Designed miniproteins, single chains, continued (2). Designs and how they scored, part 114

Each design is a single chain, and the fold is of that chain. pLDDT is the mean over its residues in the fold that is shown.

## One batch from the design tools (miniprotein)

Design m7962
Fold by ESMFold2-Fast:
Structure m7962 (fold): chain A 95 residues (1-95)
Amino acid sequence: LIKEGLEAFARGDYDKAIALFRKAAEQGDADAYVMLGVVLASMGDYDEAIEWLKKALELDPNNFLAYSYLSDIYYSMGDNEKSRYYAKLSAERGK
């Protein structure tokens, strides 16, 4: 499901990517919640993207990719303080 969702996303098929990642999320896959956030952020839906990334962190508080994407989204929104905060957490958790 994650691999197929990533392939759909790479082709710009966001509807299919969302459907595949939602199926993976139903199975408790924290990476699926991260990928839903990534797709939504690519569509400019930053608030919804942040919600999905925070759900990923509820499942796995050590998910450094979720922190990394939160940093990028907050930077795009102009919230430099939260961007720096999440960048530090990403570095501490997996890099």
Scores: mean pLDDT 80

Design m7963
Fold by ESMFold2-Fast:
Structure m7963 (fold): chain A 100 residues (1-100)
Amino acid sequence: SIEEVKEEILKILEEFREKIEAEPALSEEQKARINEIIEEAKKKLEEAKTLEEIQNILREMKLRLIDVRDTLDAEAQAAFDKILEEWEKKVNEVIEKYQN
């Protein structure tokens, strides 16, 4: 169901937020910017009614996260890339599970 997809994605977004908060290579300002993107995605996700809408929200979130990434220094970029790759992997796993 769409409710199960939302629940699993919201758990992934919360884990992503926790990893960002715990990352010492990111400044407090960088963490705040990333958290703003996460919270906006969560808000949109609550209103989503289809799998396609969820996919579009997550794609928009990824583009905004990449924009932030491109402003980071090399050390912060490397740390952020690792967290972002794990997030993308988990998101894709959930989407794949519910497309079949």
Scores: mean pLDDT 88

Design m7964
Fold by ESMFold2-Fast:
Structure m7964 (fold): chain A 98 residues (1-98)
Amino acid sequence: DPLLEKALELLKSKGYSTEVNERVEEIADLAIEQAKTNPLAEFYLAGAVYALLKGDVERAVQYALMVANIIPFPRPVSLSERYVGALLAALRVAESLK
Protein backbone atom coordinates (compact mmCIF):
# COMPACT_ATOMS: atom_id res chain seq x y z
CA ASP A 1 0.00 0.00 0.00
CA PRO A 2 1.77 3.19 -1.22
CA LEU A 3 0.01 5.46 1.31
CA LEU A 4 0.92 3.18 4.24
CA GLU A 5 4.57 3.00 3.08
CA LYS A 6 4.84 6.81 2.74
CA ALA A 7 3.16 7.41 6.12
CA LEU A 8 5.44 4.89 7.88
CA GLU A 9 8.55 6.42 6.24
CA LEU A 10 7.49 9.88 7.44
CA LEU A 11 6.93 8.53 10.97
CA LYS A 12 10.34 6.77 10.86
CA SER A 13 11.97 10.06 9.76
CA LYS A 14 10.62 11.57 13.03
CA GLY A 15 12.48 8.89 15.05
CA TYR A 16 9.68 6.36 15.69
CA SER A 17 9.71 2.59 15.15
CA THR A 18 7.29 1.52 12.39
CA GLU A 19 6.95 -2.23 13.07
CA VAL A 20 3.39 -3.51 12.57
CA ASN A 21 2.58 -6.19 15.17
CA GLU A 22 -0.49 -7.55 17.00
CA ARG A 23 -0.31 -4.72 19.60
CA VAL A 24 -0.34 -2.07 16.85
CA GLU A 25 -3.38 -3.76 15.22
CA GLU A 26 -5.15 -3.83 18.63
CA ILE A 27 -4.40 -0.10 19.05
CA ALA A 28 -5.88 0.61 15.58
CA ASP A 29 -9.11 -1.21 16.53
CA LEU A 30 -9.24 0.67 19.85
CA ALA A 31 -8.76 4.06 18.11
CA ILE A 32 -11.68 3.33 15.74
CA GLU A 33 -13.91 2.31 18.69
CA GLN A 34 -12.93 5.37 20.78
CA ALA A 35 -13.74 7.69 17.85
CA LYS A 36 -17.40 6.50 18.08
CA THR A 37 -17.84 8.05 21.57
CA ASN A 38 -15.03 10.64 21.93
CA PRO A 39 -15.75 13.79 19.84
CA LEU A 40 -12.11 14.97 19.90
CA ALA A 41 -10.82 11.55 18.78
CA GLU A 42 -13.52 11.50 16.06
CA PHE A 43 -12.47 14.99 14.87
CA TYR A 44 -8.76 14.13 14.53
CA LEU A 45 -9.40 10.66 13.09
CA ALA A 46 -11.75 12.22 10.48
CA GLY A 47 -9.04 14.79 9.72
CA ALA A 48 -6.45 12.03 9.19
CA VAL A 49 -8.88 10.06 6.96
CA TYR A 50 -9.72 13.15 4.86
CA ALA A 51 -6.00 13.95 4.45
CA LEU A 52 -5.29 10.36 3.29
CA LEU A 53 -8.15 10.51 0.76
CA LYS A 54 -6.57 13.71 -0.65
CA GLY A 55 -3.03 12.22 -0.68
CA ASP A 56 -1.76 14.59 2.04
CA VAL A 57 0.36 12.08 3.97
CA GLU A 58 2.10 14.69 6.18
CA ARG A 59 -1.22 16.10 7.47
CA ALA A 60 -2.63 12.58 7.90
CA VAL A 61 0.32 11.66 10.16
CA GLN A 62 -0.12 14.89 12.19
CA TYR A 63 -3.82 14.14 12.85
CA ALA A 64 -3.12 10.44 13.60
CA LEU A 65 -0.55 11.49 16.24
CA MET A 66 -3.24 13.70 17.85
CA VAL A 67 -5.62 10.70 18.00
CA ALA A 68 -2.87 8.61 19.68
CA ASN A 69 -2.30 11.34 22.30
CA ILE A 70 -5.98 11.64 23.36
CA ILE A 71 -7.34 8.07 23.39
CA PRO A 72 -6.85 6.05 26.61
CA PHE A 73 -5.02 2.70 26.36
CA PRO A 74 -5.95 0.04 28.96
CA ARG A 75 -2.32 -1.19 29.16
CA PRO A 76 1.18 0.32 28.64
CA VAL A 77 2.19 0.63 24.98
CA SER A 78 5.17 2.42 23.43
CA LEU A 79 4.74 5.84 21.81
CA SER A 80 5.78 4.27 18.47
CA GLU A 81 3.08 1.57 18.81
CA ARG A 82 0.46 4.26 19.62
CA TYR A 83 1.39 6.35 16.58
CA VAL A 84 1.55 3.43 14.11
CA GLY A 85 -1.76 2.09 15.52
CA ALA A 86 -3.56 5.43 15.11
CA LEU A 87 -2.18 5.73 11.56
CA LEU A 88 -3.42 2.20 10.72
CA ALA A 89 -6.86 3.18 12.10
CA ALA A 90 -7.02 6.15 9.70
CA LEU A 91 -5.88 3.99 6.75
CA ARG A 92 -8.47 1.27 7.51
CA VAL A 93 -11.27 3.87 7.71
CA ALA A 94 -10.07 5.55 4.47
CA GLU A 95 -10.07 2.18 2.64
CA SER A 96 -13.64 1.45 3.88
CA LEU A 97 -14.81 4.69 2.18
CA LYS A 98 -13.59 3.62 -1.28
Scores: mean pLDDT 80

Design m7965
Fold by ESMFold2-Fast:
Structure m7965 (fold): chain A 80 residues (1-80)
Amino acid sequence: SPEEERDKVLLEIYQLMVKLYEAGASPEEVLEAAMAKLEEAKEKGLVTDEDVEEMKKDLEELSKDPEEAYEILSDKIKKA
């Protein structure tokens, strides 16, 4: 379903962000990689334009506090 594809894309982005933080990437590098992954998913038709707008807002909010972002992302991955 479209909802399942959205959740799968979001989980893959969260996993990428956590991996980059663990590798010592800057918050800017993490956000750039997350945005690139989201654009790829959009081009492949895995997410809608509406989903992309919502996900971009969430990713931008997460980038404001990298330590809190890491905890939130790790929790989201664990619960998935």
Scores: mean pLDDT 79

Design m7966
Fold by ESMFold2-Fast:
Structure m7966 (fold): chain A 102 residues (1-102)
Amino acid sequence: MTAADVAAALRELAAAIEERGASGRLLAGPLTVELDPEDGAWRVEGEAVGPAGARAIAEALRALAEALEQRRTGLRLELRSPDGGTATVYTRSDAAYRRLQA
């Protein structure tokens, strides 16, 4: 699977979440994103990062898709829900931060 294939899958997942609400798991090389529609919670590489609204998750997934297509590293995205909830998405280049959050 290429970076372009993963980026396309992220955009499709973002659209599904924004339009219908959806749960999913996507593997993107060193990144795994899991979404739980029951709790509005999500996980990055198994780490719980808190609840986020559908629009915020969709926007973050699209930004992640663009970053993967451009082969950026050290990606950190903050998700902000209309309900005041926040969550943060990291790539593996942020491993030090993840150790502090575990």
Scores: mean pLDDT 52

Design m7967
Fold by ESMFold2-Fast:
Structure m7967 (fold): chain A 79 residues (1-79)
Amino acid sequence: EELLKKYGLLVYQKIQKHIAVYGKEEELNEETKKFLSAVKNEDWEEVIKMVKEQIDKDEYDEEEVKEEVERMEKEKEEE
């Protein structure tokens, strides 16, 4: 649960940066827009649901997600 929530937050930040730099609003799927809205509304259950759907679709394991989150967090911790 916390893992998926954290992953969602990191993905949200990455998407925000992409939009700010490239301005590709039109390339965002309805799912992505809904995801961004859910994060902004602090609707974590919805965020988790959407992240889980993407993981299942891509045959991602929970352990893989945990590793990805840890890697992203490590980048953030860099001094």
Scores: mean pLDDT 68

Design m7968
Fold by ESMFold2-Fast:
Structure m7968 (fold): chain A 88 residues (1-88)
Amino acid sequence: SEAEKLALKAVGHAIRAIGAMLDGNPEEVVRDLKAMLDAADEAERLGHTEVALEIYRLAENVAQKAIEMGFTEAEPVLEEARARIARL
């Protein structure tokens, strides 16, 4: 389904974000976190609310880890993910 494809896409971006944290690349961390939010937004737009919520929560967790590792550039993404979760 489209929901499954979006979930897999989001997981792929989560893995890339973690790789970018290990490489010390804040631009790639933010890029992949934003791509996860885009996938969740698309899942929500298509009515796949449960899948969207799971992707937003994954993005929140990855962004929180990035901030703990010193990638403060992830703070706006964390705030956006939390706001999206709160409205669902």
Scores: mean pLDDT 91

Design m7969
Fold by ESMFold2-Fast:
Structure m7969 (fold): chain A 110 residues (1-110)
Amino acid sequence: MKALIEEARKRLEKAVEDARAVAEEALTQSPAEAGKALGAAAQRFRDLGLDAVREGKTEEVAELVEKGAREIAKVFAALGEKKPAIVTSAVGAAITAIGAAVEVRLLVEK
């Protein structure tokens, strides 16, 4: 059990790190390229969160996904403020990450 949670933690932390890298790269990309990359990063985080719940429906998994979603949302919100041309894409990607946390929480609380 603890080993599965530790593996999920590492995968989710990596997804947050990758989302930060995508946000930094987005500052130098066209709005279309940035939007696509932000959406892909948020979707990858969602997929990993749902995979983590499949391995174990625990409070710790829900908390890990919620923590990751908050960090991604902060990074993407800050990015939208720095680059207004992509604010809609950044907000959309943040909503995808937060939505993943809500979905994971609902799956755990049964």
Scores: mean pLDDT 85

Design m7970
Fold by ESMFold2-Fast:
Structure m7970 (fold): chain A 85 residues (1-85)
Amino acid sequence: MSRQQIIQAFMQQFTQLATNGNGTISRAQAIAAINAVAQRYPQLTSAHRQAIVAQFAALATNGNGRISRQQFQIAVNKTLRKFGL
């Protein structure tokens, strides 16, 4: 399966979670999105999931940090490229 299909699956999860018009998601919502995509794409190992969560932590600093659609897409794409997906 292509990297583009996996990225699209992550962005669909983001859209479902970011429904309040603010265009952002919390860390808990990001973890839920990662787990939902991993169920459909078993090639996403625990290492991939941990790497995306670490990228979220780096982007969502200072208090109850949230990330935008663009930041989430960058984090996912960077992680998939790093692991050769």
Scores: mean pLDDT 73

Design m7971
Fold by ESMFold2-Fast:
Structure m7971 (fold): chain A 58 residues (1-58)
Amino acid sequence: SSLVTTLNTEIENSDLSELKKARLRDELDILLADPETHPTAIALTIIGAIEDERFKQK
């Protein structure tokens, strides 16, 4: 879906290490495996995780 492409692009374009990007992609895959998880919740979770990891680098 367009959501999956967008979130993978956001992870790739994030200013994070390859290890952290791999962890975020794994989390995205886990969320996508649950058919009852709302697309909005998936987007907020992944974007929030990117922001949290960026915050930890301050």
Scores: mean pLDDT 81

Design m7972
Fold by ESMFold2-Fast:
Structure m7972 (fold): chain A 84 residues (1-84)
Amino acid sequence: VEEKLAELDAKFAELWAANQDAVVQAALSLDVEQQADSLANIPDETLRQRLVAAIRAKDADAVRDVLLELAERILKALKEQLKA
């Protein structure tokens, strides 16, 4: 199980490094007013508010930080499922 968890961490880091710029640019192009329903699906209200604020500010670094934190939270939940 530990080997599979290490493989998941390595693949996540690889995919994030390869795609982070494209994902950030896609997020910056969002109309937060029109995409309100999709953004409401983010379960952490603090992360959702930070993402909306970063998109409105056109702050690519802040968007990247929030998206990475959200992705790491998803990865942690997936790893907990594999440990069970």
Scores: mean pLDDT 74

Design m7973
Fold by ESMFold2-Fast:
Structure m7973 (fold): chain A 67 residues (1-67)
Amino acid sequence: SSLDDQRRADQSIQQLRDLLDRATTPQQRDFLRRQLDVAQNAPTPRQQYLQADVSIGMYRIMEALGI
């Protein structure tokens, strides 16, 4: 439902904000700021959470690679 999509979007976007607050390198902060901007500007809640979830996954790969 659209309400479930909105709840999911709020959760995934908040997770990106939390990761940005905890980021320790300029590279991590720059990446997360750009991804947060892209996710927040997606045209529907479903697209917002899908974009945020992809960005979180990409960030986890960056952490694993020590970037």
Scores: mean pLDDT 88

Design m7974
Fold by ESMFold2-Fast:
Structure m7974 (fold): chain A 71 residues (1-71)
Amino acid sequence: SENDQNGSYAVTAAGKAYYAQEDSGKDSKEANRAALDASIGGDSALRGDPQGAQRAYQSGLQATQMSDQYK
C-alpha cells in the first residue's frame, strides 16, 4: 500500500542520513541536516505525508553522495 511504501522510504532516508553522518563526520553541517530531515520524513510518513518522506530520502542521498565526492 502507499502507507507501506512511504514508511519504507522514511526508514531508508533515516538510514541514508546515518551513513551520511558517518562518511562526512559529525562536524559536517550537511550530515546533521540530512539526519534531521530523515527524522522529520519518518514522522511525515507515519502521518501519511509521502512528500515529506521522499524529501528526507533525497536529502539523505545527497549528503551521502557529497561526502563521497569530498574524498
Scores: mean pLDDT 58

Design m7975
Fold by ESMFold2-Fast:
Structure m7975 (fold): chain A 73 residues (1-73)
Amino acid sequence: MEERKKKVAEQEKKEAPYLTPEQKDFLYRLGRDFVRGKRLLGEPLTKEDWDELIKMGAYAYKGAEEEVKRLEE
């Protein structure tokens, strides 16, 4: 929902100056692989899952969101 996107944007603004490109890439892959793991197990992404992704970092959330979009039909 739009509230999560706002939280992600705020988190990114706070994190971006302190994270290296390598750390951002790591978190992005972590979020992507989280989605892949859920799909492999046949489990849906819950609201709690998305909140935990934001807690891990804005880049983890972005990686997960991008993977979901790629799997969208």
Scores: mean pLDDT 78

Design m7976
Fold by ESMFold2-Fast:
Structure m7976 (fold): chain A 80 residues (1-80)
Amino acid sequence: MKTVLAKVTLTDEETGKKATFLAKAEVDGDKVKIRGYSSELSAFVEAEGKLTSETKAEVEGTATSVSGTSKISGTAEIVE
């Protein structure tokens, strides 16, 4: 497992709001796990996905705030 920085672009499926932020990503083979806080969503994001190329992944998961949990989907691009 390798920890990298990723630029994550997510859409909140409940609100349609898009957010872009830098997050830590754990890469294990073609699997990617992303965890971070999004100020634009005011939520802690946990997402998992699969690499579609050496630097890009499609991800889906949840954004959890004090008011509840939303489904999210989007992309991640490895920057480091």
Scores: mean pLDDT 80

Design m7977
Fold by ESMFold2-Fast:
Structure m7977 (fold): chain A 84 residues (1-84)
Amino acid sequence: SQRDQALALVEAALAAFATASPAEALAIVRGVGDQLLADRFPREIAEEALLRLYTELTRRFPDPAVEAELAALMREYAARARAL
């Protein structure tokens, strides 16, 4: 299912966070978001996947600058999804 595919993308990203810098982790989240939009995942599945990545990344990197970048990225993907 598309939900299982999104879960696999999330799990791969979470595994990569273990050795990633904050900048690398942000790039990983951008890559997942870009793939979810390109592959036309339903909005609710994409939002669920991105929220899970947001929650885990902010937990791992409790930095206000990282949180601000993630919040901006989430707003970007929400806007891009609405434009489709």
Scores: mean pLDDT 83

Design m7978
Fold by ESMFold2-Fast:
Structure m7978 (fold): chain A 92 residues (1-92)
Amino acid sequence: DERRKELEEGIRELGRLLGLDTEEVRRLLLEAVEELDELAERGEITAEELRRRWARLWRELLELAGVDTADLTDEQLLAAFRAALAALAAAA
């Protein structure tokens, strides 16, 4: 629940910086997740590279929401990110 609120807050701030609606930012993130997962499935990028890219994106979103990510590993960030995206997809 807390991580989902932090994600929503980060998405709002990202939308403000990009001049996009929160809904548009959510759609772009979901499309990016799907595209990167397809690239990994086709073997065009490694699973390690995929994890690194998602961890970085999630860290940046949490930091925009005011969350300190210094104590979080890339693996923990990815687990939280996937859980938050699943919750957002279910709510949409």
Scores: mean pLDDT 68

Design m7979
Fold by ESMFold2-Fast:
Structure m7979 (fold): chain A 94 residues (1-94)
Amino acid sequence: SPIDVVEEKFEELKPTLSPVGAEILEKAVKALKDAYEAGKSAEEAVGVAMRTLLTESSRAYAAGKLSEEEVAKLLEKFGEVLRAFYEEMERQKA
C-alpha cells in the first residue's frame, strides 16, 4: 500500500536524522497515514503531513532543538517520503 511504502521509507531514513528530526518526521508520517486511512485524498493527506512537519520543525528550531542544517535535512528527507508515496500511488493506478 502507499502507507506501507511511506513507513518503510521512514524506517530507512530514521537513522540519518537527529532524534528530534526523526520524531518530527514520524509525526508527519503519522499525520499522512491517519488522513489517508480516514479517506482523505492523497493531496489532502500530504497537506496535513506538510503542515505537521512545518509546525513541528518551526517550533523545534525556535526552541533551539534543531539547527538550520538539521531543518534543511529534515525537509529533504520529508521530500523523499512524499516521492515514495506519490510513486506508489501512481503504480496502483496502472
Scores: mean pLDDT 87

Design m7980
Fold by ESMFold2-Fast:
Structure m7980 (fold): chain A 56 residues (1-56)
Amino acid sequence: KFKELLDKFREALKDPDPEKRKVTLTKIVSEMLKLSKSDEELYAFNLEVNRIAQEV
C-alpha cells in the first residue's frame, strides 16, 4: 500500500492543474504518514517525496 501511495504521488505531480495537484498531493502525503509505522518506511517516503517534489 505504501508503494501505491508513492505511485499516486508521482501521478498527482503530473496533473497540470496546480490547485487540484496540491489538494491531491496533500491527501496522499497524509495517507502515507498514517501508514508509515516504521522509521524505515517514513524515511523512504521522505526521500522519495523530496526527490519528486524538487525535480517535478
Scores: mean pLDDT 70

Design m7981
Fold by ESMFold2-Fast:
Structure m7981 (fold): chain A 104 residues (1-104)
Amino acid sequence: MLVKELEEALEKVKNAKTKEEAIEAVEKALEAARKAGDEETTFALEQTLKVVKKAKTEETAKKAAIEGLEGALKAAKEKDLSKRVAIAVGATLRAIGIVLDEEL
């Protein structure tokens, strides 16, 4: 169930025209992860949401949201806890890098 909701959120972000639409898609994905009790996916999406909200342009917000959601989806599909944590952290760092590249 969670995987399908994350895939739907990722498609919404890919088609997003505004930063607000990207934020809404990530927030919906985060709610789904919390309801599923998936702590690693929840962590990745919480960090992604913070990063997307700090983005100065629609393009940067969309790129960060896509990176975070792709990482969350990969983590949700992974059964090994250590690999899930590594995927979640990696996605978070990549999303942060997208926003930092905009600022620097």
Scores: mean pLDDT 81

Design m7982
Fold by ESMFold2-Fast:
Structure m7982 (fold): chain A 86 residues (1-86)
Amino acid sequence: MTEEEKEKYYKEKILKIKTGVESFDEAIKKFVEAIENKDLEKAKKYLDFITGALAVPEEEKEELKKLLEEKKYAELFEKLYEILEK
């Protein structure tokens, strides 16, 4: 699987997750939209909200932020999907 195919695969899986918490589901959607719009500031804000709501350890939050800043979206979406499926 190419990095572009991997990014699309996990992005689509993340967007299909419905927790039933409207504010959380909306934050995931807005996070993906911010990345698509190249709005790094908004993407960081929504990522922080999502990881805070899930009580993700600080070390993992820092790793996700680093992946976002480095534009490693395939790895970012894969790792976020793994967290969301737990």
Scores: mean pLDDT 80

Design m7983
Fold by ESMFold2-Fast:
Structure m7983 (fold): chain A 64 residues (1-64)
Amino acid sequence: SKEEEIDKIVDELLKLTPEEQLRKIAWLRRNYSKEDVLKLLEKILEKVENPPLGLQIWYDEAKK
């Protein structure tokens, strides 16, 4: 399912450094719908206590 795909991507992202997370999210923004990227970013922000500033900025951009 789409939710299972998103959960797998989130789990993979959590294993990466903050810089690698931003690069992967940049790729996702080019290849996934705006709605799917927003869902991915929401799930990551829920699981990370101190997300990098870039990730928060990208979440705000995805909401537009």
Scores: mean pLDDT 75

Design m7984
Fold by ESMFold2-Fast:
Structure m7984 (fold): chain A 94 residues (1-94)
Amino acid sequence: MEESERLIEAQLAETGNKELAELAREILELVEKAKEGDEEALYEAVTKAVEGIMLQRGWTKEEMLKRLDELIERGKDNPEAVELLEKVKEILEK
């Protein structure tokens, strides 16, 4: 019984990690594209993409903010990514 529970938890953790990795990849890719433009274009493009991700995944604003918090904690090694994620979170909280 305990072994089966551990296997299920591992599988669920892997699925959650895939969602977070995909979210991080999409956000960072948009950051890189928008770095070639102006700062206003960067924030607008990232905001629209995050809203699009929420719609596609059926996530609420609260669920998206939770994912952003998880990405911020995991992204401590990349200060630029953390700063961007915090700004996106601030925009969504409005």
Scores: mean pLDDT 65

Design m7985
Fold by ESMFold2-Fast:
Structure m7985 (fold): chain A 103 residues (1-103)
Amino acid sequence: SQLVVQGEMYLLEGQRYAKQGKYDEAIEYYRRAAELFREAGDLASRGRAHRNLGDVYAKQGKYDEAIRHYDLAIRDYREAGADSAVQQTQQNRDQVQAQLAAA
């Protein structure tokens, strides 16, 4: 659908900003992507947007925000049947949770 195509474009732009260390801009683009994928009913792609949000928040040291977005990604991936993505996101979540517990 047009919404999925637009969501993929926002996701790609978010990734470009994240690679440049422009995390606030990356977050804005990933949030827009997640909203578009929600409207499209594309749970797997919404999960990818939430996982990317978790990754960026973790890079900023915002571990509570990172965990929240990983949990949203895991929920979306489970509903979509994306079992490998669930496992990978759980591993990222566990690493961030360990950092939070050590702080």
Scores: mean pLDDT 91

Design m7986
Fold by ESMFold2-Fast:
Structure m7986 (fold): chain A 89 residues (1-89)
Amino acid sequence: MEEREKFVDEVIEYLKKKGILTDEEAQLLRDAFDEAYRLLDENPELSVSEIARRLQERGYPPVIASLAANLARAFREGKVEEFKKALEK
């Protein structure tokens, strides 16, 4: 739980620093990430695109849904550092 929340917070702070996310979008991303992680926990074989689609069906904006799906997959696969390095480029 704590490591998951820390990862999301670090990504959100980076995106806010770059002017990509507003405070409102940051809260939506946290909620969408928790939902994406739950979906992936129930079905580990779900693709990023399928998770993003399901989040959009729940009313999340496409950019937030896609970002949350990618973050949940990266965290679940233990690729947090690889994701952060890609984000910095």
Scores: mean pLDDT 79

Design m7987
Fold by ESMFold2-Fast:
Structure m7987 (fold): chain A 61 residues (1-61)
Amino acid sequence: DRESGEQAERWVRALRVVPGPPLTPEQLERAIAFVRSLDLPEERREAIVAELRAYGRTHVR
């Protein structure tokens, strides 16, 4: 779904610009599961997951 993909990408970018408190490992895994549940091309889905993992490496305890 194009709109859901664009919304997910905007959400990830917003987190990087104005980050909230650090994500827990559980919150990160839920976010990744949500992105993987989207009907997006695999390359786009994996790019969003990579951004989430990069954010998680910096902001997860």
Scores: mean pLDDT 65

Design m7988
Fold by ESMFold2-Fast:
Structure m7988 (fold): chain A 64 residues (1-64)
Amino acid sequence: SMLEKTEEAARSLVEEAKKQSEGAIRRGAEFAELTLRHQYKAAGKEEEGEERAKEVREEAEEAI
């Protein structure tokens, strides 16, 4: 019983760590997307910026 509870707690910690990592990746991708959109729009290349932002989002989804 106590060993089973310990294993359940350990599995819960791993699951929480995974969720934390996924959250960090998503936040990083959001920042990168905004930065790319802003920089490309300022350079007059708004459409290209949207494509670059989409690539970053897709890479982040593959990393999760």
Scores: mean pLDDT 81

Design m7989
Fold by ESMFold2-Fast:
Structure m7989 (fold): chain A 94 residues (1-94)
Amino acid sequence: LEEELARLLLERTELGKKAFENAGKDPELLEKLRAEGRRLTERLRELFRRLAEELGIGEDEEGFLELVERSEVLREAFEEAEKVAKELEEKLAK
């Protein structure tokens, strides 16, 4: 479960990068990427719900952060996602 959650988090991160690179170029591609992002987010929420239930953790943001602290695999995936998000924000900041 943790490894699958980490994989989906990384896939969502890569999708975000691709959406950024294609911003303003292809509206059909952007809509497809947004739809896929929504599907990945729903899958992540479902997996997090199952893992949170198994570990007795809350399904809220605090529970997710506690899970990241307990799992090295999830921590690494989360750190990579944050790094990419920061890089994209810096590129958007003119």
Scores: mean pLDDT 73

Design m7990
Fold by ESMFold2-Fast:
Structure m7990 (fold): chain A 68 residues (1-68)
Amino acid sequence: KRDEAIRELLNTLDLPEEDKEWLFSNLDLSDEELTEAIMKKYNLPEEYREELLRQVRLLREQIKKEAP
């Protein structure tokens, strides 16, 4: 049930299925580790790190709310 709720939440993101499955597979990482993984996967410049970390934390809070 929790995994289903998380997948439904990720479906609200306008991402390709491959990227959604990648995110789902990496949700067990810490906020910092997930941010690093996203930065590396998309080759994002350092200036996006703080904003991305903020968004990862917001996503994590939504997951806790929908699937505690």
Scores: mean pLDDT 70

Design m7991
Fold by ESMFold2-Fast:
Structure m7991 (fold): chain A 81 residues (1-81)
Amino acid sequence: NFVEKIIAFLKKVQELAENNELTPEKVLELAKEYGLPESIIEAMEKKLDKSVEEVIKAFLEEVLKNLNKEELDKIREEVIK
């Protein structure tokens, strides 16, 4: 399920961020590992030379285009406290 992949990806990103292990390259690697859609991967790759924040922003903007309110609410409840 796409939503479950997004949740798992975001939880892992949060874990790495808390441990100061997060880089733009690692975020992109995780997105590929968790099987995120090519459209999201391409959006993130365009920001790889920027910052972790810009890569995550590109990811969120692309996700918002492809998810309905119920799917977004589920992600929010599982990831954002």
Scores: mean pLDDT 80

Design m7992
Fold by ESMFold2-Fast:
Structure m7992 (fold): chain A 98 residues (1-98)
Amino acid sequence: MITIKVTPEKMTAKAGDTVTVTVEVSGLDESKEYTLKASLYFNGELLDEQEKKVKDGDVVTFSFTLPNKAGTYTVVAKLYDENGNLLAMTKSTVTVTA
């Protein structure tokens, strides 16, 4: 079973802060390379996206600088195969204060 885990799943931050999430991938084919995308969203709007190549058992970090705007943000981590098929998804919620 393919599993992706994000840490932390919930966090608080101040507007303009940099937040970091760690994503762990497991249950992959050891002979293959996959694409892990981490995307920062605010009210359904994509603000930033980062991409890394990953293999089974990899632990990768993504850092995002938040806009100077309070509210609820989400970091969505999506794992894709070589053909761009979505295999797994998880998210972290960031509550941002002014």
Scores: mean pLDDT 88

Design m7993
Fold by ESMFold2-Fast:
Structure m7993 (fold): chain A 76 residues (1-76)
Amino acid sequence: MKKEAADELADKTIAELREVAAQGTPRTATAGNVAADELEAIKEFASTLSPEQYEETVNRAVEQARRLAAALRAED
């Protein structure tokens, strides 16, 4: 995957986590915002990784974030 595609996937997931945080309980807001901050940090360190490492890291983090978002929505 090109860096641009990985960045778009991360941005979309960050936006989804921020929406879940904004609409949830204070607990949901904390968990969602922490996960979004982690994805933003991964994007900031993209230049320190190879394209392949960045793609793998983003895909893994997005999968974990989506599982978290589903769990948070189920608790609401």
Scores: mean pLDDT 78

Design m7994
Fold by ESMFold2-Fast:
Structure m7994 (fold): chain A 87 residues (1-87)
Amino acid sequence: GLEKARKLEEEALKKGFEEGKKEKLSLEEAEKLFKEGKKKLLENPGDLEVYYILGKGLGGIYTHSEEKAKKYREEFEKLLIEAQLKE
């Protein structure tokens, strides 16, 4: 069960990231999506939409600043590990 859930989460995240890179989101809009996704991840870590939103925010940030995207990516990866350890 858990492995299938993680695979769906990874696919949602990847889909979000690719869409975020394609969208012409402002940096502010992309950062807002990332922050929204982080809050939702802590509240409902099993929701696939949360992973999609996080990915989309990250992808959007990446198009404006790779340096900022790197920092947000590190923060997100830390949150993912913590969320997965609670399951």
Scores: mean pLDDT 77

Design m7995
Fold by ESMFold2-Fast:
Formats: C-alpha cells, sequence, structure tokens
Structure m7995 (fold): chain A 84 residues (1-84)
C-alpha cells in the first residue's frame, strides 16, 4: 500500500543522507512527492530532520495546496541543480 512504499522511500533517503548524498536525497523527495503528493507533510518532516529546511518548506506548501505540486517539483529540481 502507499504508506509502505513511502516508508521504503524514507528509509532510502535516510540512508543516502548518512552517506553524504544530498543530491540523491533531494531527488528522492521530488520523486516521492510526484508519486505520492498526499504524503507531502510526512516528507516535509523528514526533510527538516535532514536540515533541508528549503525542501521542507516546499513540501509543507505542497501539503497545504496539492495544486502547487508541479510548481514545488520544479523548485526542488532547481535546488538539486545548485548542489550539483
Amino acid sequence: MDDTRVQVSITSMNTMHRLGRPDVVIQGFRGTLQRYPQHSGQLSDVARSHGQDQVSDLLDQAARDPSSVPQVVQQIDQIVQQIQ
């Protein structure tokens, strides 16, 4: 079910965060948001725990307004480009 798939994604992102791969972690948030926008609030909490405050704020915005998901995905993609 969706909850299990989101938890697997969160576990993968937590592992990549510990390995010092913020580019992979942020791409993970983008992909999970695009697939499961209803879990954006949970993803925001995870991003904040990683110190990814900008990504967390964008995910929180998507949780409040699901119509903003395409715009938020584009903004997260810009953050990935800045990290290299």
Scores: mean pLDDT 83

